# Ledger of designs, part 81: designed miniproteins, single chains, continued (3)

Each design is a single chain, and the fold is of that chain. pLDDT is the mean over its residues in the fold that is shown.

## One batch from the design tools (miniprotein)

Design m10805
Fold by ESMFold2-Fast:
Structure m10805 (fold): chain A 60 residues (1-60)
Amino acid sequence: GAAREEAIRAAREAIATSTDPGAVATAGMALKELEEHPDLSEAQAERALRAARAALDGTT
């Protein structure tokens, strides 16, 4: 769904641009879960999106 696609984009951007190791680790875990589980529910995708966006914003 849209949340999953947006979460993948946000996680990839956080990994590429963040200088915070904790934020990169959080984004990496979210990206791995999203890519390994394409059948993820929208609620789980939204949680991953929230984590990825928090990492991108520098909030761990």
Scores: mean pLDDT 72

Design m10806
Fold by ESMFold2-Fast:
Structure m10806 (fold): chain A 92 residues (1-92)
Amino acid sequence: MMEELFERQDRLSEAIEEVKRKIREALAAAPDAPVEVVSLIVAAQILASAGELAAAAENLRRAARLLREAGHEEAARHLEEAARIAEEAARE
């Protein structure tokens, strides 16, 4: 019983770290990203760290859309993957 609770916390922590990793990959691929995109990413990082993964995923998807419109396809893909990971973890 206690082991199951710890397993859920471990999975959540791992998902948060993976989301943060994908965000770092996106920022590395688009160091000149628009301020609006950077603001959404910062908000998503704060939300993810607080365990608000569904809200983090929404901000990441919005940032990915703006990056794609700006021609940053690789960075957008990284944020889309981060959003998917966050959304999946939120459904647990």
Scores: mean pLDDT 81

Design m10807
Fold by ESMFold2-Fast:
Structure m10807 (fold): chain A 86 residues (1-86)
Amino acid sequence: MEETLERLFGPVREELERLLAELEDPDADLAALRERAAATLEEGERLLELARERGMPEEEYRRLREELEEARRRFEAALAAREAAA
């Protein structure tokens, strides 16, 4: 179960890392990156709730939820800094 849940969240983590890397490009389309990040985070939240409904341990749910919330805050901060600099 835990290995399967980590596998389901792998693509979400990879996309968030890719989006953060793309924010380092000064010519990046910030509006497009914002929309992609919102969609990726929404998918992550959907997968978390689905996994919880299917019996994910509370400790693992809490860990993944905190990880997703931290990723959201980090991306929002990075995006805001880029928008302020642009």
Scores: mean pLDDT 78

Design m10808
Fold by ESMFold2-Fast:
Structure m10808 (fold): chain A 56 residues (1-56)
Amino acid sequence: SLIDKLSKVEGISKELAQRIVTGAGENIKNVSPDQLAKFEGIDKELAEKIYEELHK
């Protein structure tokens, strides 16, 4: 369900959401926006939106 939750963020495809979850693993909620922005296709603004979605 985490992949489905992230794919609801504007600009995040289901494939990109899966890459984020796979890359971050069990520590995904402890990943900072700066770490999220290191993923290809994610800028700082999108990383902040992902971070907010993970902490709802």
Scores: mean pLDDT 77

Design m10809
Fold by ESMFold2-Fast:
Structure m10809 (fold): chain A 110 residues (1-110)
Amino acid sequence: MEKLLEAIRLALEAIAELLKHADYIRQFRMLAELVDLGLELQTELGLSQEAVDLLLKAALGDEEAQEKFLKYLEEHMSEEQLRQIVERLLALLEKLGAPREVLERIRSLV
């Protein structure tokens, strides 16, 4: 449980770092991918609309939203659902061109 939540935290921080260094066109494309992920997690894993909002804010670097999102996941998601969220975030990070070292660090926690 704790390692899966840490993997999700690191993934969100990695997304925020990529967004911070992207140009406007790339930022908008990345935000569209994040919205698609949030909606997919809502339909497939039953995330609330509030949880999707927290996910998007956390990915934009909002530390308070990150803490609230992780607490929501701890309270509402099974270990298997958390593993699915980690896998989806890793797939997104790979698609967004995250460095191999970042992907390997997150995978080492799972």
Scores: mean pLDDT 88

Design m10810
Fold by ESMFold2-Fast:
Structure m10810 (fold): chain A 78 residues (1-78)
Amino acid sequence: KKKEEALKEAIAAGQDTVDRLAKAGYPDPELALQRAIDVAEATVRNMAKVYNLTKEEYDEILKEARKAVEERFAEKFG
Protein backbone atom coordinates (compact mmCIF):
# COMPACT_ATOMS: atom_id res chain seq x y z
CA LYS A 1 0.00 0.00 0.00
CA LYS A 2 2.71 2.55 0.97
CA LYS A 3 4.75 1.35 -2.02
CA GLU A 4 1.76 2.02 -4.32
CA GLU A 5 1.33 5.54 -2.87
CA ALA A 6 5.03 6.33 -3.39
CA LEU A 7 4.83 5.11 -7.01
CA LYS A 8 1.67 7.18 -7.62
CA GLU A 9 3.31 10.37 -6.27
CA ALA A 10 6.53 9.83 -8.26
CA ILE A 11 4.63 9.18 -11.52
CA ALA A 12 2.40 12.23 -10.93
CA ALA A 13 5.40 14.52 -10.25
CA GLY A 14 7.34 13.32 -13.30
CA GLN A 15 4.36 13.38 -15.69
CA ASP A 16 3.29 16.83 -14.44
CA THR A 17 6.82 18.08 -15.19
CA VAL A 18 6.61 16.63 -18.74
CA ASP A 19 3.20 18.30 -19.26
CA ARG A 20 4.42 21.69 -18.00
CA LEU A 21 7.58 21.65 -20.15
CA ALA A 22 5.58 20.57 -23.24
CA LYS A 23 2.97 23.33 -22.65
CA ALA A 24 5.76 25.92 -22.26
CA GLY A 25 7.30 24.82 -25.58
CA TYR A 26 10.58 23.78 -23.96
CA PRO A 27 13.13 23.68 -26.82
CA ASP A 28 15.42 20.81 -25.69
CA PRO A 29 13.53 17.47 -25.61
CA GLU A 30 16.46 15.47 -24.13
CA LEU A 31 16.87 18.00 -21.29
CA ALA A 32 13.08 18.08 -20.76
CA LEU A 33 13.04 14.28 -20.33
CA GLN A 34 16.05 14.39 -17.97
CA ARG A 35 14.39 17.11 -15.84
CA ALA A 36 11.16 15.07 -15.59
CA ILE A 37 13.14 11.94 -14.63
CA ASP A 38 15.10 13.96 -12.01
CA VAL A 39 11.81 15.19 -10.47
CA ALA A 40 10.42 11.63 -10.35
CA GLU A 41 13.67 10.32 -8.77
CA ALA A 42 13.67 13.11 -6.15
CA THR A 43 10.04 12.25 -5.32
CA VAL A 44 10.91 8.53 -4.93
CA ARG A 45 13.80 9.46 -2.57
CA ASN A 46 11.49 11.67 -0.48
CA MET A 47 8.69 9.05 -0.37
CA ALA A 48 11.21 6.32 0.59
CA LYS A 49 12.02 8.35 3.74
CA VAL A 50 8.34 9.11 4.50
CA TYR A 51 7.15 5.49 4.04
CA ASN A 52 10.33 3.70 5.25
CA LEU A 53 10.66 1.80 1.96
CA THR A 54 13.20 -1.01 1.55
CA LYS A 55 15.98 -0.73 -1.05
CA GLU A 56 14.17 -3.33 -3.21
CA GLU A 57 10.90 -1.33 -3.07
CA TYR A 58 12.85 1.88 -3.82
CA ASP A 59 14.55 0.35 -6.90
CA GLU A 60 11.25 -1.13 -8.17
CA ILE A 61 9.35 2.17 -7.79
CA LEU A 62 12.18 4.13 -9.43
CA LYS A 63 12.15 1.79 -12.46
CA GLU A 64 8.35 1.96 -12.86
CA ALA A 65 8.20 5.75 -12.36
CA ARG A 66 10.96 6.29 -14.95
CA LYS A 67 9.05 4.12 -17.46
CA ALA A 68 5.80 6.06 -16.91
CA VAL A 69 7.64 9.39 -17.34
CA GLU A 70 9.31 8.18 -20.57
CA GLU A 71 5.91 7.04 -21.94
CA ARG A 72 4.34 10.43 -21.10
CA PHE A 73 7.31 12.21 -22.70
CA ALA A 74 6.85 10.21 -25.93
CA GLU A 75 3.15 11.17 -25.94
CA LYS A 76 3.79 14.93 -25.44
CA PHE A 77 7.07 15.47 -27.34
CA GLY A 78 6.67 12.78 -30.04
Scores: mean pLDDT 84

Design m10811
Fold by ESMFold2-Fast:
Structure m10811 (fold): chain A 63 residues (1-63)
Amino acid sequence: GPAAELAKKYIDKYGLDEGGFAAVLAGSIFKSPETAREAGEVIAKYGGPQIGEDVRRGALGAA
């Protein structure tokens, strides 16, 4: 989906460190369960499961 494609594009351009954090920020902005899930999956694959879960929570709004 769009979030996964965006995350991959940033990772390809900036590398794991900068690209991963850019994708986390993008996921937090969308506030969509589907978009948050896709962004979290891409980040978990490259940055680890904890970061992926943080993106999902941030995008959905904590609580």
Scores: mean pLDDT 56

Design m10812
Fold by ESMFold2-Fast:
Structure m10812 (fold): chain A 87 residues (1-87)
Amino acid sequence: LKEELEELLEKETDFEIVEEVSKDAEKYVPILVTLLRDENPDVRKKAALILGELIKRGEKVVVEPLEKLLKDENPEVRKNAEMALLI
């Protein structure tokens, strides 16, 4: 599933990714939230960006896990979480 989301990021436009995920946000949001806690900071950054786009579209996304990323050890992850919450 993480690999499927990575493939979407590379092959689809941002619009197509968000449109597909928005069709079943109840299914994808919990998975993306889990990826915010991944050991790989690149995975955490991408999950934060996708969740930010969902928030921008008015989807009901829990912000608490994104707020926790504001204290992440990786400065790029912190910046992406900030951008997601500022949408």
Scores: mean pLDDT 72

Design m10813
Fold by ESMFold2-Fast:
Structure m10813 (fold): chain A 100 residues (1-100)
Amino acid sequence: SSKEEEAVEAALRTAEELERLIEENREKISPEAEEALRAQIEVIRERAEAKDIQGVLSALLALIGTVEAFRRRGEISEEAARELIEVAERGRKELEEILA
């Protein structure tokens, strides 16, 4: 469906923006946090390509939790964490609006 295609494109754009932010903030993110976040972004891509949009929403929520956990451990800067969470929340909102 056109809504499904729009949701897949939105999910893939969100994954690309998250990956770009990780690269731009690489010096503000520990190697362990970078590896974990990149693995979760790959899950978002895989679910989007499988057209599992509910799975994408769940993966974005999990990514937010991971960012917050690493921020509390001092392994992601406050600024990098804020930017990553903002992009993930915006992606979730866009997907929910498409699916409505």
Scores: mean pLDDT 90

Design m10814
Fold by ESMFold2-Fast:
Structure m10814 (fold): chain A 85 residues (1-85)
Amino acid sequence: EILKNGSTLTVAAGSEVKVKALSGAVAIKNKKTGELKILNAGEEATITLKEGDVLEIQAVGGEGLVEIDGKNYLLKDGDILTIKA
């Protein structure tokens, strides 16, 4: 599934979200805490979202393909995929 720029996913607080960088590097920033994680191509992370967490996922250095809980998202330069709990 291809999302447009500014797309937001809403999950319940306490949900685990699995993020895989399928192509390119991706940055995952928690806007509430300021925590930043970088996933290189082929890496994955599982993140438990707390109430009020806002994760912004974007490609590093241009375009990236990311999988979130089994769905594929193409991130172009300047695209931000937001996950909110």
Scores: mean pLDDT 79

Design m10815
Fold by ESMFold2-Fast:
Structure m10815 (fold): chain A 59 residues (1-59)
Amino acid sequence: VSMEEAQRMIDGAEQAMKDLGVTDPRVKEAIAAAREALERGDAEAAAQGAMTASNLLGG
């Protein structure tokens, strides 16, 4: 994945969490880990964190 794609995935997961009013600490942790990976330049880890958050929100 690209950094731009990872950023969009994180933004989508964060917006979904806010829209749904989810306060699950695992979702927050996954988004935080994804943001941290993005700051490190690790697009793959950032995308994985965002996918984990999205799966927790939708599954």
Scores: mean pLDDT 80

Design m10816
Fold by ESMFold2-Fast:
Structure m10816 (fold): chain A 85 residues (1-85)
Amino acid sequence: GEKIEKIGELLGKLLAYLKRRGYSEEEIQEILDYVLERLKKKGLTEEELEKVKEIIEEVLKEDIELTEEEARELALELNKLISSL
């Protein structure tokens, strides 16, 4: 659904921002695992979780630059979307 695609896009952008800010691959993976586990607990299927991962990979290929404020707002939007599931 559209919410799943939006979650993947927002999460991908947030992870891209954190990588640019110097977060390690281990720290990025921990954040990703935390969010995916939260989505699974909200009732996302394995197919929907794979779709989120695919969208994240596509977003990470893009040259996306966010300000700290934009990243904060994006994280809040992501949290609201996940909570609305």
Scores: mean pLDDT 83

Design m10817
Fold by ESMFold2-Fast:
Structure m10817 (fold): chain A 70 residues (1-70)
Amino acid sequence: LSEEEREALRERARRATERTEEAAKQLGTAEAAQVAAAARRNLELFEDIPRGSAFGAEAAARALEAALAA
């Protein structure tokens, strides 16, 4: 991943997490709140990936894109 690609994925993940959190507030269910909490945790885990680990960053980015597509 280039730094530009990583930043683009971070921005997409941030927006998706925010949309999920807003939807959970609108629904007001415990299930929706759990989904929003899981999305936030996944975003935090992505931020913890070391910049020097190209393989790890690529694998995590693909997993994150798959999750965002679901």
Scores: mean pLDDT 65

Design m10818
Fold by ESMFold2-Fast:
Structure m10818 (fold): chain A 68 residues (1-68)
Amino acid sequence: SLEEFERAALAEYMRLLAEVPEEKRDEAAQQFEALYKEVLARLEAGELSYEEAIRELRRRTDELLAQL
């Protein structure tokens, strides 16, 4: 459901901000917002199921953490 997707997105956002240094939080937040919008757009277009969207969001958050 959309509610489960939004809950997963919030959890990943909070995890990302907790794991990055304070100096990188603005950068991390901006990059996560771009990622969230991309995944949400694919979900709304019917390109992804809710399960696939949540999986993609988590995978991309892990990639973002590795880059920051």
Scores: mean pLDDT 86

Design m10819
Fold by ESMFold2-Fast:
Structure m10819 (fold): chain A 60 residues (1-60)
Amino acid sequence: LRERLEALAAAANSHKEDAVLEDGSRVVDVVLTPDALTITLEDKSGKKTTLTLPVAALEA
C-alpha cells in the first residue's frame, strides 16, 4: 500500500509538466507522509494550493 502511494507520488512528480489542468493549474509537488499524501497545485498567477488525501482513504 505505501509502495503504491510512493509510486503514485513519483509518477505525479515525473509528469507534473504534462499535468496542466483546464484552468491552467499544474502539479508542482507530491509529498507522501505516514498519514497523508499531499499534492501541491500552482495556478496561472503562481498561487499554490495544497490538497491533502488521508492514507486511510487511499487504502479503501
Scores: mean pLDDT 66

Design m10820
Fold by ESMFold2-Fast:
Structure m10820 (fold): chain A 98 residues (1-98)
Amino acid sequence: VEETVRGLAEAIIAAAENGDPEKVTQLVLRAGEVAGVPELARQLAEAIKNGDLDKVRELADEFAKAATERLNSLPVEERQAVARKLEEIGGEARRIAK
C-alpha cells in the first residue's frame, strides 16, 4: 500500500504542476474520501487552487503519510479494495498531468 499511496501523491504533484487545477482539485477530494483523509485532501485542494506548488508538495507528503497509516489500520480486504481505487485515481492524475 505504501507504493500505491506514494505513486498517487507523486501523480497528484505532477497533475498540479501541469494540469487543469479544477480537475486536479476534484480528483484530490475524491482520493481523500477513498483514503479516509478528507481534511488533508481539502487542504491540498486549496493549495492546488492557489498555485502554491511548495505547499502542494508538503501537503501531498502529509496526505501520503496519513493515508498509509489509515490503510494499514484497515482489515486486509478493505485495505486491498481502497488500494485498488487509489491506483485508479493515480492513473487519472497521470492523464491530467499530460
Scores: mean pLDDT 84

Design m10821
Fold by ESMFold2-Fast:
Structure m10821 (fold): chain A 65 residues (1-65)
Amino acid sequence: GEAEGEKLVEEAERIAVRGVVTRDFEGALARLEELRKEAEKVSEETAREIERIIQGLRAAQARMS
């Protein structure tokens, strides 16, 4: 349901922030890809939100390299 989608997005935001702080972009991206697959089972919109977070983290990785 909607509450499950919100929790997945919150978890994705936490993973992305941790990836930036620790510089473990590879580990963070791997976990985000797993969450995106779980989000696809919940809703298309939740999956799209997590994809945006993934794109943001990839952009941060490129900027910090």
Scores: mean pLDDT 83

Design m10822
Fold by ESMFold2-Fast:
Structure m10822 (fold): chain A 86 residues (1-86)
Amino acid sequence: MKIKVIVTLESGEVKEKEFEGEVNKELIKKALEELLGMPEEDIELEEHENGLLWTGTGIKDGKPVEFLAFYDKEKKELRILVRTKK
């Protein structure tokens, strides 16, 4: 199944790519690595709402970031918001 991953950065920049598979930790880590260059080993993820909502942290360009991911089952879209951790 194709999932469209849409990443929005704090700057307002949007990055999009389609991925094959199901929404799970592996797909989210892969998407963040491919779209943002975040090392998978630095990504921590917590699942909520049976996989409809995810929260996490990672490293982007050597800086800590936080993210929130929402899965829209009807649209087959995973929307990820990324911001710098203060």
Scores: mean pLDDT 83

Design m10823
Fold by ESMFold2-Fast:
Structure m10823 (fold): chain A 74 residues (1-74)
Amino acid sequence: SLRDELSRLMMEANQMLLNGESYDTVRARVDARVDEIARRYGLSPEEAAALRARVHAAIDQMYTAREEELKRKS
């Protein structure tokens, strides 16, 4: 399902973050994956744009949360 694809994408992004990959590298991979998902599921341009925005927001939250965690513990 689309939900399962997005869950897998978020898990991959989080794993890359924990492995020390840069934000730009993770964003580039996520964008490529979103494009693949949009094509596979036949999403409209509007739906694809909304999906990308939603995924970008999730990635941004992950990196912000990690930065805040490091500041609290350091």
Scores: mean pLDDT 82

Design m10824
Fold by ESMFold2-Fast:
Structure m10824 (fold): chain A 72 residues (1-72)
Amino acid sequence: SAAEEQIRKEVEELRELLKAGKVTQEEYELALEVARAGLLLLRAHEGEELTPEQRAEIEAVRARLREAIAAR
């Protein structure tokens, strides 16, 4: 899908920023987790049933995002 292709392109651009030292390893890893959660949500919207493990991954990413925002 166009949305999956866009996410893949954004991940590749983020990888280039990591190589250039413009983002940290931790920022890169968090962004990858967000991208994965986004893909799972997109597939659920397209009619795929999420497993309990996939739903737990989405909630874990949400928790990490809240913590990162709070820590600043």
Scores: mean pLDDT 74

Design m10825
Fold by ESMFold2-Fast:
Structure m10825 (fold): chain A 91 residues (1-91)
Amino acid sequence: GAAEEELRALLKELRTTTDSAAALAAARRLAELLAEHPELAERALAELVELYRTTTNPAVRGAVVDCLRRCAKDPKLKELAEKALKEIAAE
């Protein structure tokens, strides 16, 4: 569906961008998308954790953390987002 296509596009933007503003914009939209479609959260947050671990770009790491912190404020996403934040904080 459209939500899964938008998720793929936002994750691709985060993986390929060299622009910190574009990374933050993608992270904000991703947090909004997951609030609208919490069924996508488990997969999306797992992919964000992997991106944080594999990226060489500190702006992308910052954008991932921003997205996870925004998700942690949503009651529907809080447990998954807090788990993801704990996983990246342990490394």
Scores: mean pLDDT 87

Design m10826
Fold by ESMFold2-Fast:
Structure m10826 (fold): chain A 77 residues (1-77)
Amino acid sequence: SEQDIEDLKLLLEYLKKGVPYEEVAPKLNELAQGLYIAYVAGLLSLEQIEELVEIAETKGFQAMVDYLESLGFSTEL
């Protein structure tokens, strides 16, 4: 949905600002929260999260999910 794309954009903004997970988690959906955790764990780079946002905005949310799954992540993340 459009809100799912907005949550990804919000995630990217918070990661670039270095805002702690505990402060942002209540403002993010489950997918965005999982991506934050994956980034902190070193499983996703900031560049990969930027690519996810770009794919979601240009090709749609499902194309982004398909790309994320191609990187070895489940939609439960």
Scores: mean pLDDT 79

Design m10827
Fold by ESMFold2-Fast:
Structure m10827 (fold): chain A 80 residues (1-80)
Amino acid sequence: SAAREAKKKELQAALDKALDELKKIKNDKSLSAEEKKEKIFEIEKKLLPVIKENADLVLSDPELLAKLQEIQKLIDELLA
């Protein structure tokens, strides 16, 4: 399962990058609500196709699923 391990690392890196970008948006007081929304949608546009293509792996792996749930929670909080 070297291919599965490589894909998991790729997905972990993508999810970690999205989390880091979302946390920076949350902490950036210079951004308007509209600018935050635009940056979040750009992150989703890049991330969602990768997650959908690998849905079985993301949903079956507890670590990847937990990171995806943290991302969703941050997006919901930022868009509220």
Scores: mean pLDDT 86

Design m10828
Fold by ESMFold2-Fast:
Structure m10828 (fold): chain A 83 residues (1-83)
Amino acid sequence: MKGIELGKKGLELAKSATTGEEAREAGLLAAEGASRSPLNIEAGQLSLEAGKLAVEKATTIKGVQAGMAGALSGIGAIFEAEL
């Protein structure tokens, strides 16, 4: 499933991130994953975890924003699926 694939890729990048740019990219992938599978709890959880880790590793405001977008999109997808 495309959203789950993007969420997994985002989480993998977030875990391996050694630079703020890699963390920002992980956050963007997390947000995209949640948006592509809005009613999928697994995609939402992956995007939330990837986004949280991206915020942790961010070195720029844009990196924090991307990670926050990923985390919030993940929460939104989980919430929407539970409704």
Scores: mean pLDDT 76

Design m10829
Fold by ESMFold2-Fast:
Structure m10829 (fold): chain A 70 residues (1-70)
Amino acid sequence: MMEKQEKIAKSGVASAMSAADILASLGEPLSDEEAIQLAVNSAENLAKLLGIEPTDELKKLAEKIAKEEL
């Protein structure tokens, strides 16, 4: 369902953005490309940990949210 996938995508992106902010505060900022890739990977891993199949739709949603947060 879209609602569940949206929450997973948002949670994965939030975790990745938090990590990116910490790295930036240490003088080692991620590129936009690296931050987006981290966000997509985080959402995919979160879905797998919850026993949910990571769909292409979930990955695209995470990518879209990450691009909007950057």
Scores: mean pLDDT 80

Design m10830
Fold by ESMFold2-Fast:
Order: sequence, then structure tokens, then C-alpha cells
Structure m10830 (fold): chain A 66 residues (1-66)
Amino acid sequence: SLEDEITEALALIYYAIAKKDMEKGDFENAIETYEKALDLLNSSQNPNTELIKEIEEAIKEARDKL
């Protein structure tokens, strides 16, 4: 649906922002932004499960650096 497409697009934007935060060493902001992406994907009727898995692994990586 259009709503799911918009939700996934917004989640991808947050994902990209969080990856930039990771590169900058801003792990706390990266985790918060990854969690925003994850919340959006989990609100979808047909969530992108592969992207959810990637974000969950990225959050673990960021937490390990704190």
C-alpha cells in the first residue's frame, strides 16, 4: 500500500541518518535514530523483515561501542 511504501521510505531515511551517526562515533544518537526506523517498520502491515534484522544488528553494534 502507499502507506507502507511511505513508511518504509521514511525508515530508510532514518536508517541512513543513523549510519552517518555511526561513522561519526555518535553511537547514542545512532541507536535512537535506528530505533525510530525500527518502530516505523514494525508499524507496517507488511514489514521489510530483512531491513528490520539489519537495523537490530546495527543497534547491537552501536551498543557494544558504548
Scores: mean pLDDT 86

Design m10831
Fold by ESMFold2-Fast:
Structure m10831 (fold): chain A 70 residues (1-70)
Amino acid sequence: MTPEEAAVEYAKEAADRAGLTPEERQRLISRAVELVKELKEKGMTEDEILRKVFQAIAEEIRRLRERRAA
């Protein structure tokens, strides 16, 4: 499984569990893929990329929930 594929699957599961809208879900997936590309450009290993991307997905979900409360 590529880092991009792993990031997409994790983002889908996280979005579904968080009850995100289809638009929020798609934005989360797109952001996860872009982050993988950014980290690859920085020369990070696959394991480092996956760890940071999964953390970033969790933080993005928290931020989306905070925006909905405002």
Scores: mean pLDDT 79

Design m10832
Fold by ESMFold2-Fast:
Structure m10832 (fold): chain A 72 residues (1-72)
Amino acid sequence: AEEVAKIFLEAGEYYENKARELESQGDYQGAADYLLKAGEFYQAAYGALGDVDKAEEIRKKYEKKAEELLKK
């Protein structure tokens, strides 16, 4: 469970960093797509740790960040 959660957290960080790169280049659609992927991996990580409430909270946080980018 912890070892699987670590892999999902690292995947989430990878996509979040890619989203940040795309945002700095003005690719808001690409950045939003990668933020959604990051949120999915973070949700999977916290789900694997048994923290369902935090998993849902994190999913919604990244969905909101993606929506805000798409307004630009």
Scores: mean pLDDT 83

Design m10833
Fold by ESMFold2-Fast:
Structure m10833 (fold): chain A 65 residues (1-65)
Amino acid sequence: SLEEELDAIIAYIWYKSGKSLEEIARAFGVTVEQVEEMVKRAEDIIKKTGKSVSELIRELLEKLA
């Protein structure tokens, strides 16, 4: 779903920003293993779209503004 994709991208951004997997898991109310799956999902989206992380972050920020 869109909500799952948004959560995955947010988890990926936090992970790249230096948040621990445990901190992210606590924020979402999920397990560390589920956070790892969310990060992988975001990486798969990046690979399939061919967009850079910077481009995806920019697009997300523009949509949230």
Scores: mean pLDDT 79

Design m10834
Fold by ESMFold2-Fast:
Structure m10834 (fold): chain A 63 residues (1-63)
Amino acid sequence: GPLEAELRALLAELERLAERHPEDEVLKRSIAGGRAVLAAGDPVLLRVAVHELRELIAEVRAR
């Protein structure tokens, strides 16, 4: 569905950012957490994960 597609796109972007920040444990944990939420498919958790990962990407891009 739309939330799964959005979360997949955000995870791909975070994985690209993690290549540039290999010691960033927050990025690694967030990627792992996002993948777990995607696998579970719970709409509430998907919505929360999309919001949190958007905020994380914005923060990392501002560094």
Scores: mean pLDDT 86

Design m10835
Fold by ESMFold2-Fast:
Structure m10835 (fold): chain A 81 residues (1-81)
Amino acid sequence: SREEILAELERIREEIERLREEALKNGDYQLAEKLERTLRSVEELIEEFRANPETPMDELRLALDLARHELRELREELEKS
């Protein structure tokens, strides 16, 4: 459902925020900046979807898939640091 997709995007947002805090603690400022940009993009996307309930479900599903992929890549980058 739309609500389930939005809830999952919120969980992804929270995870990116945690990864950013860890990157800052590790002194990885370049990764922290990348995480900050991704965090902002996900937050803007959530607000846009909440402001526009007419947004097609396939657009929400695509956004969720892309966010999940980006989170996986960012986790891998942090593990390599």
Scores: mean pLDDT 86

Design m10836
Fold by ESMFold2-Fast:
Structure m10836 (fold): chain A 84 residues (1-84)
Amino acid sequence: AIRLPDGALHRVRVYRGVPGRLELVEEVEIHAHSAAEAIRLAAEALGLPLEGAEAEEADGVWRMGTGEPGGAPGYVIEAEVLPA
């Protein structure tokens, strides 16, 4: 098995809105050891509140969402590993 000490390049997309009406607000590429780490690094760099949120995986894409009380727009951050 190939072990990459520096992790892999991930494309991270930051969306804002409500489920079904998300708008892409930022897109960055981040080297990370996992998609969940890439999401956290992007959130930290952008000042986004992801404390206590958990990453979920679907179809090779990792996603972490913030729900805001009262139906206010939240953030959805997706990370996918880029091919070498």
Scores: mean pLDDT 68

Design m10837
Fold by ESMFold2-Fast:
Structure m10837 (fold): chain A 71 residues (1-71)
Amino acid sequence: SMAEEALLEVARYGERVLKLAKEKSEKDPERSFELGGRVVAALAEAGASGTLEAVERALEIIREVEKEILE
């Protein structure tokens, strides 16, 4: 389904953002775990809901986490 395809793409993006968070863990482990936890929670909620709207919300959350890592 379209929702399954969208979730897979957002999950791949989330995996990349999780790797970025891990790279920052040596400098700030608590912040890294917090940021990674937000990505995992967003993906879990999107997977549980199974709707495009939930997948879009997860994408927005993961994008905000990526911005916080890069800024």
Scores: mean pLDDT 84

Design m10838
Fold by ESMFold2-Fast:
Structure m10838 (fold): chain A 98 residues (1-98)
Amino acid sequence: DERVAILREAGEAGVKAAEETLEKLKVDKDIKDTIVEAFRLATQGQVAWLQGDFATAEALGQKAEELLDKAKKEDPEAFEAAYKAAMEAMRAVVEKAR
């Protein structure tokens, strides 16, 4: 399924962009690890959803949301920077797939 392949590539690009952005900002390791893990879980959940594994998708999505809420509360600026970088990287992958 080309949609699954594109989503995996977009997710990997997003995680990498978020990690690089957080490293440049010298964000606390625990907060960085929390945000990076949340993006990984979110991507895995979306892949599971596309593959029809709705139970796994729901569980991974819920865990990702909990981690994102925690990170946003502890360091909202780091969260916003990472989210923006991840979304931009993911968008670039999707646009290339056109």
Scores: mean pLDDT 83

Design m10839
Fold by ESMFold2-Fast:
Structure m10839 (fold): chain A 84 residues (1-84)
Amino acid sequence: SPSAEQLQLAEDSRALVERLRKRMETAPPVVQRELRDAIRELEESARYYEEGDREKGSQHSVDAVGEEMRALSIEVDLDMGEAP
């Protein structure tokens, strides 16, 4: 059974999914792809936390951060005149 902390982490992950969906509305197509991958990882993280699997929930959360950093890198490259 999930702890109160794990349920809070799942809620935080779902809130971040909502923020990333909002970012996708104004993001260029190449950035939207990485944001979709981040959303998928956050949804998996939330699911595992809701199941009480802290290790898998944490791993998917880390993977989501990696995809967000990739999206940011692509945005920076586009702003600097370098296409991914």
Scores: mean pLDDT 84

Design m10840
Fold by ESMFold2-Fast:
Structure m10840 (fold): chain A 93 residues (1-93)
Amino acid sequence: MPTRNVIVVGVEDRHISLGVTSSSTVTIDFKPGKITITVKAGQDQEVQLIIVDEDNKVLEVTPVVPLKAGESYTFTVETKGDKPPVISRLTVE
């Protein structure tokens, strides 16, 4: 079975979630005022960012992006401060 990873980026009072196949690569670049999340698909998949607050209320959902194996897509999220994000990776079956 293809395993999935959920990448969670905690920034300020928000959590950004991204589900990807376990064969995919996620690169996160942080600069003051901005986080970029780049997905390189290991297999055909759809990717979408979900942003929630500390109470798990949905603040933003991006459009669904279809990716073929080997394709990359970059999401950009604006930040208010210069504190680095906390990154967690959860593996789901």
Scores: mean pLDDT 80

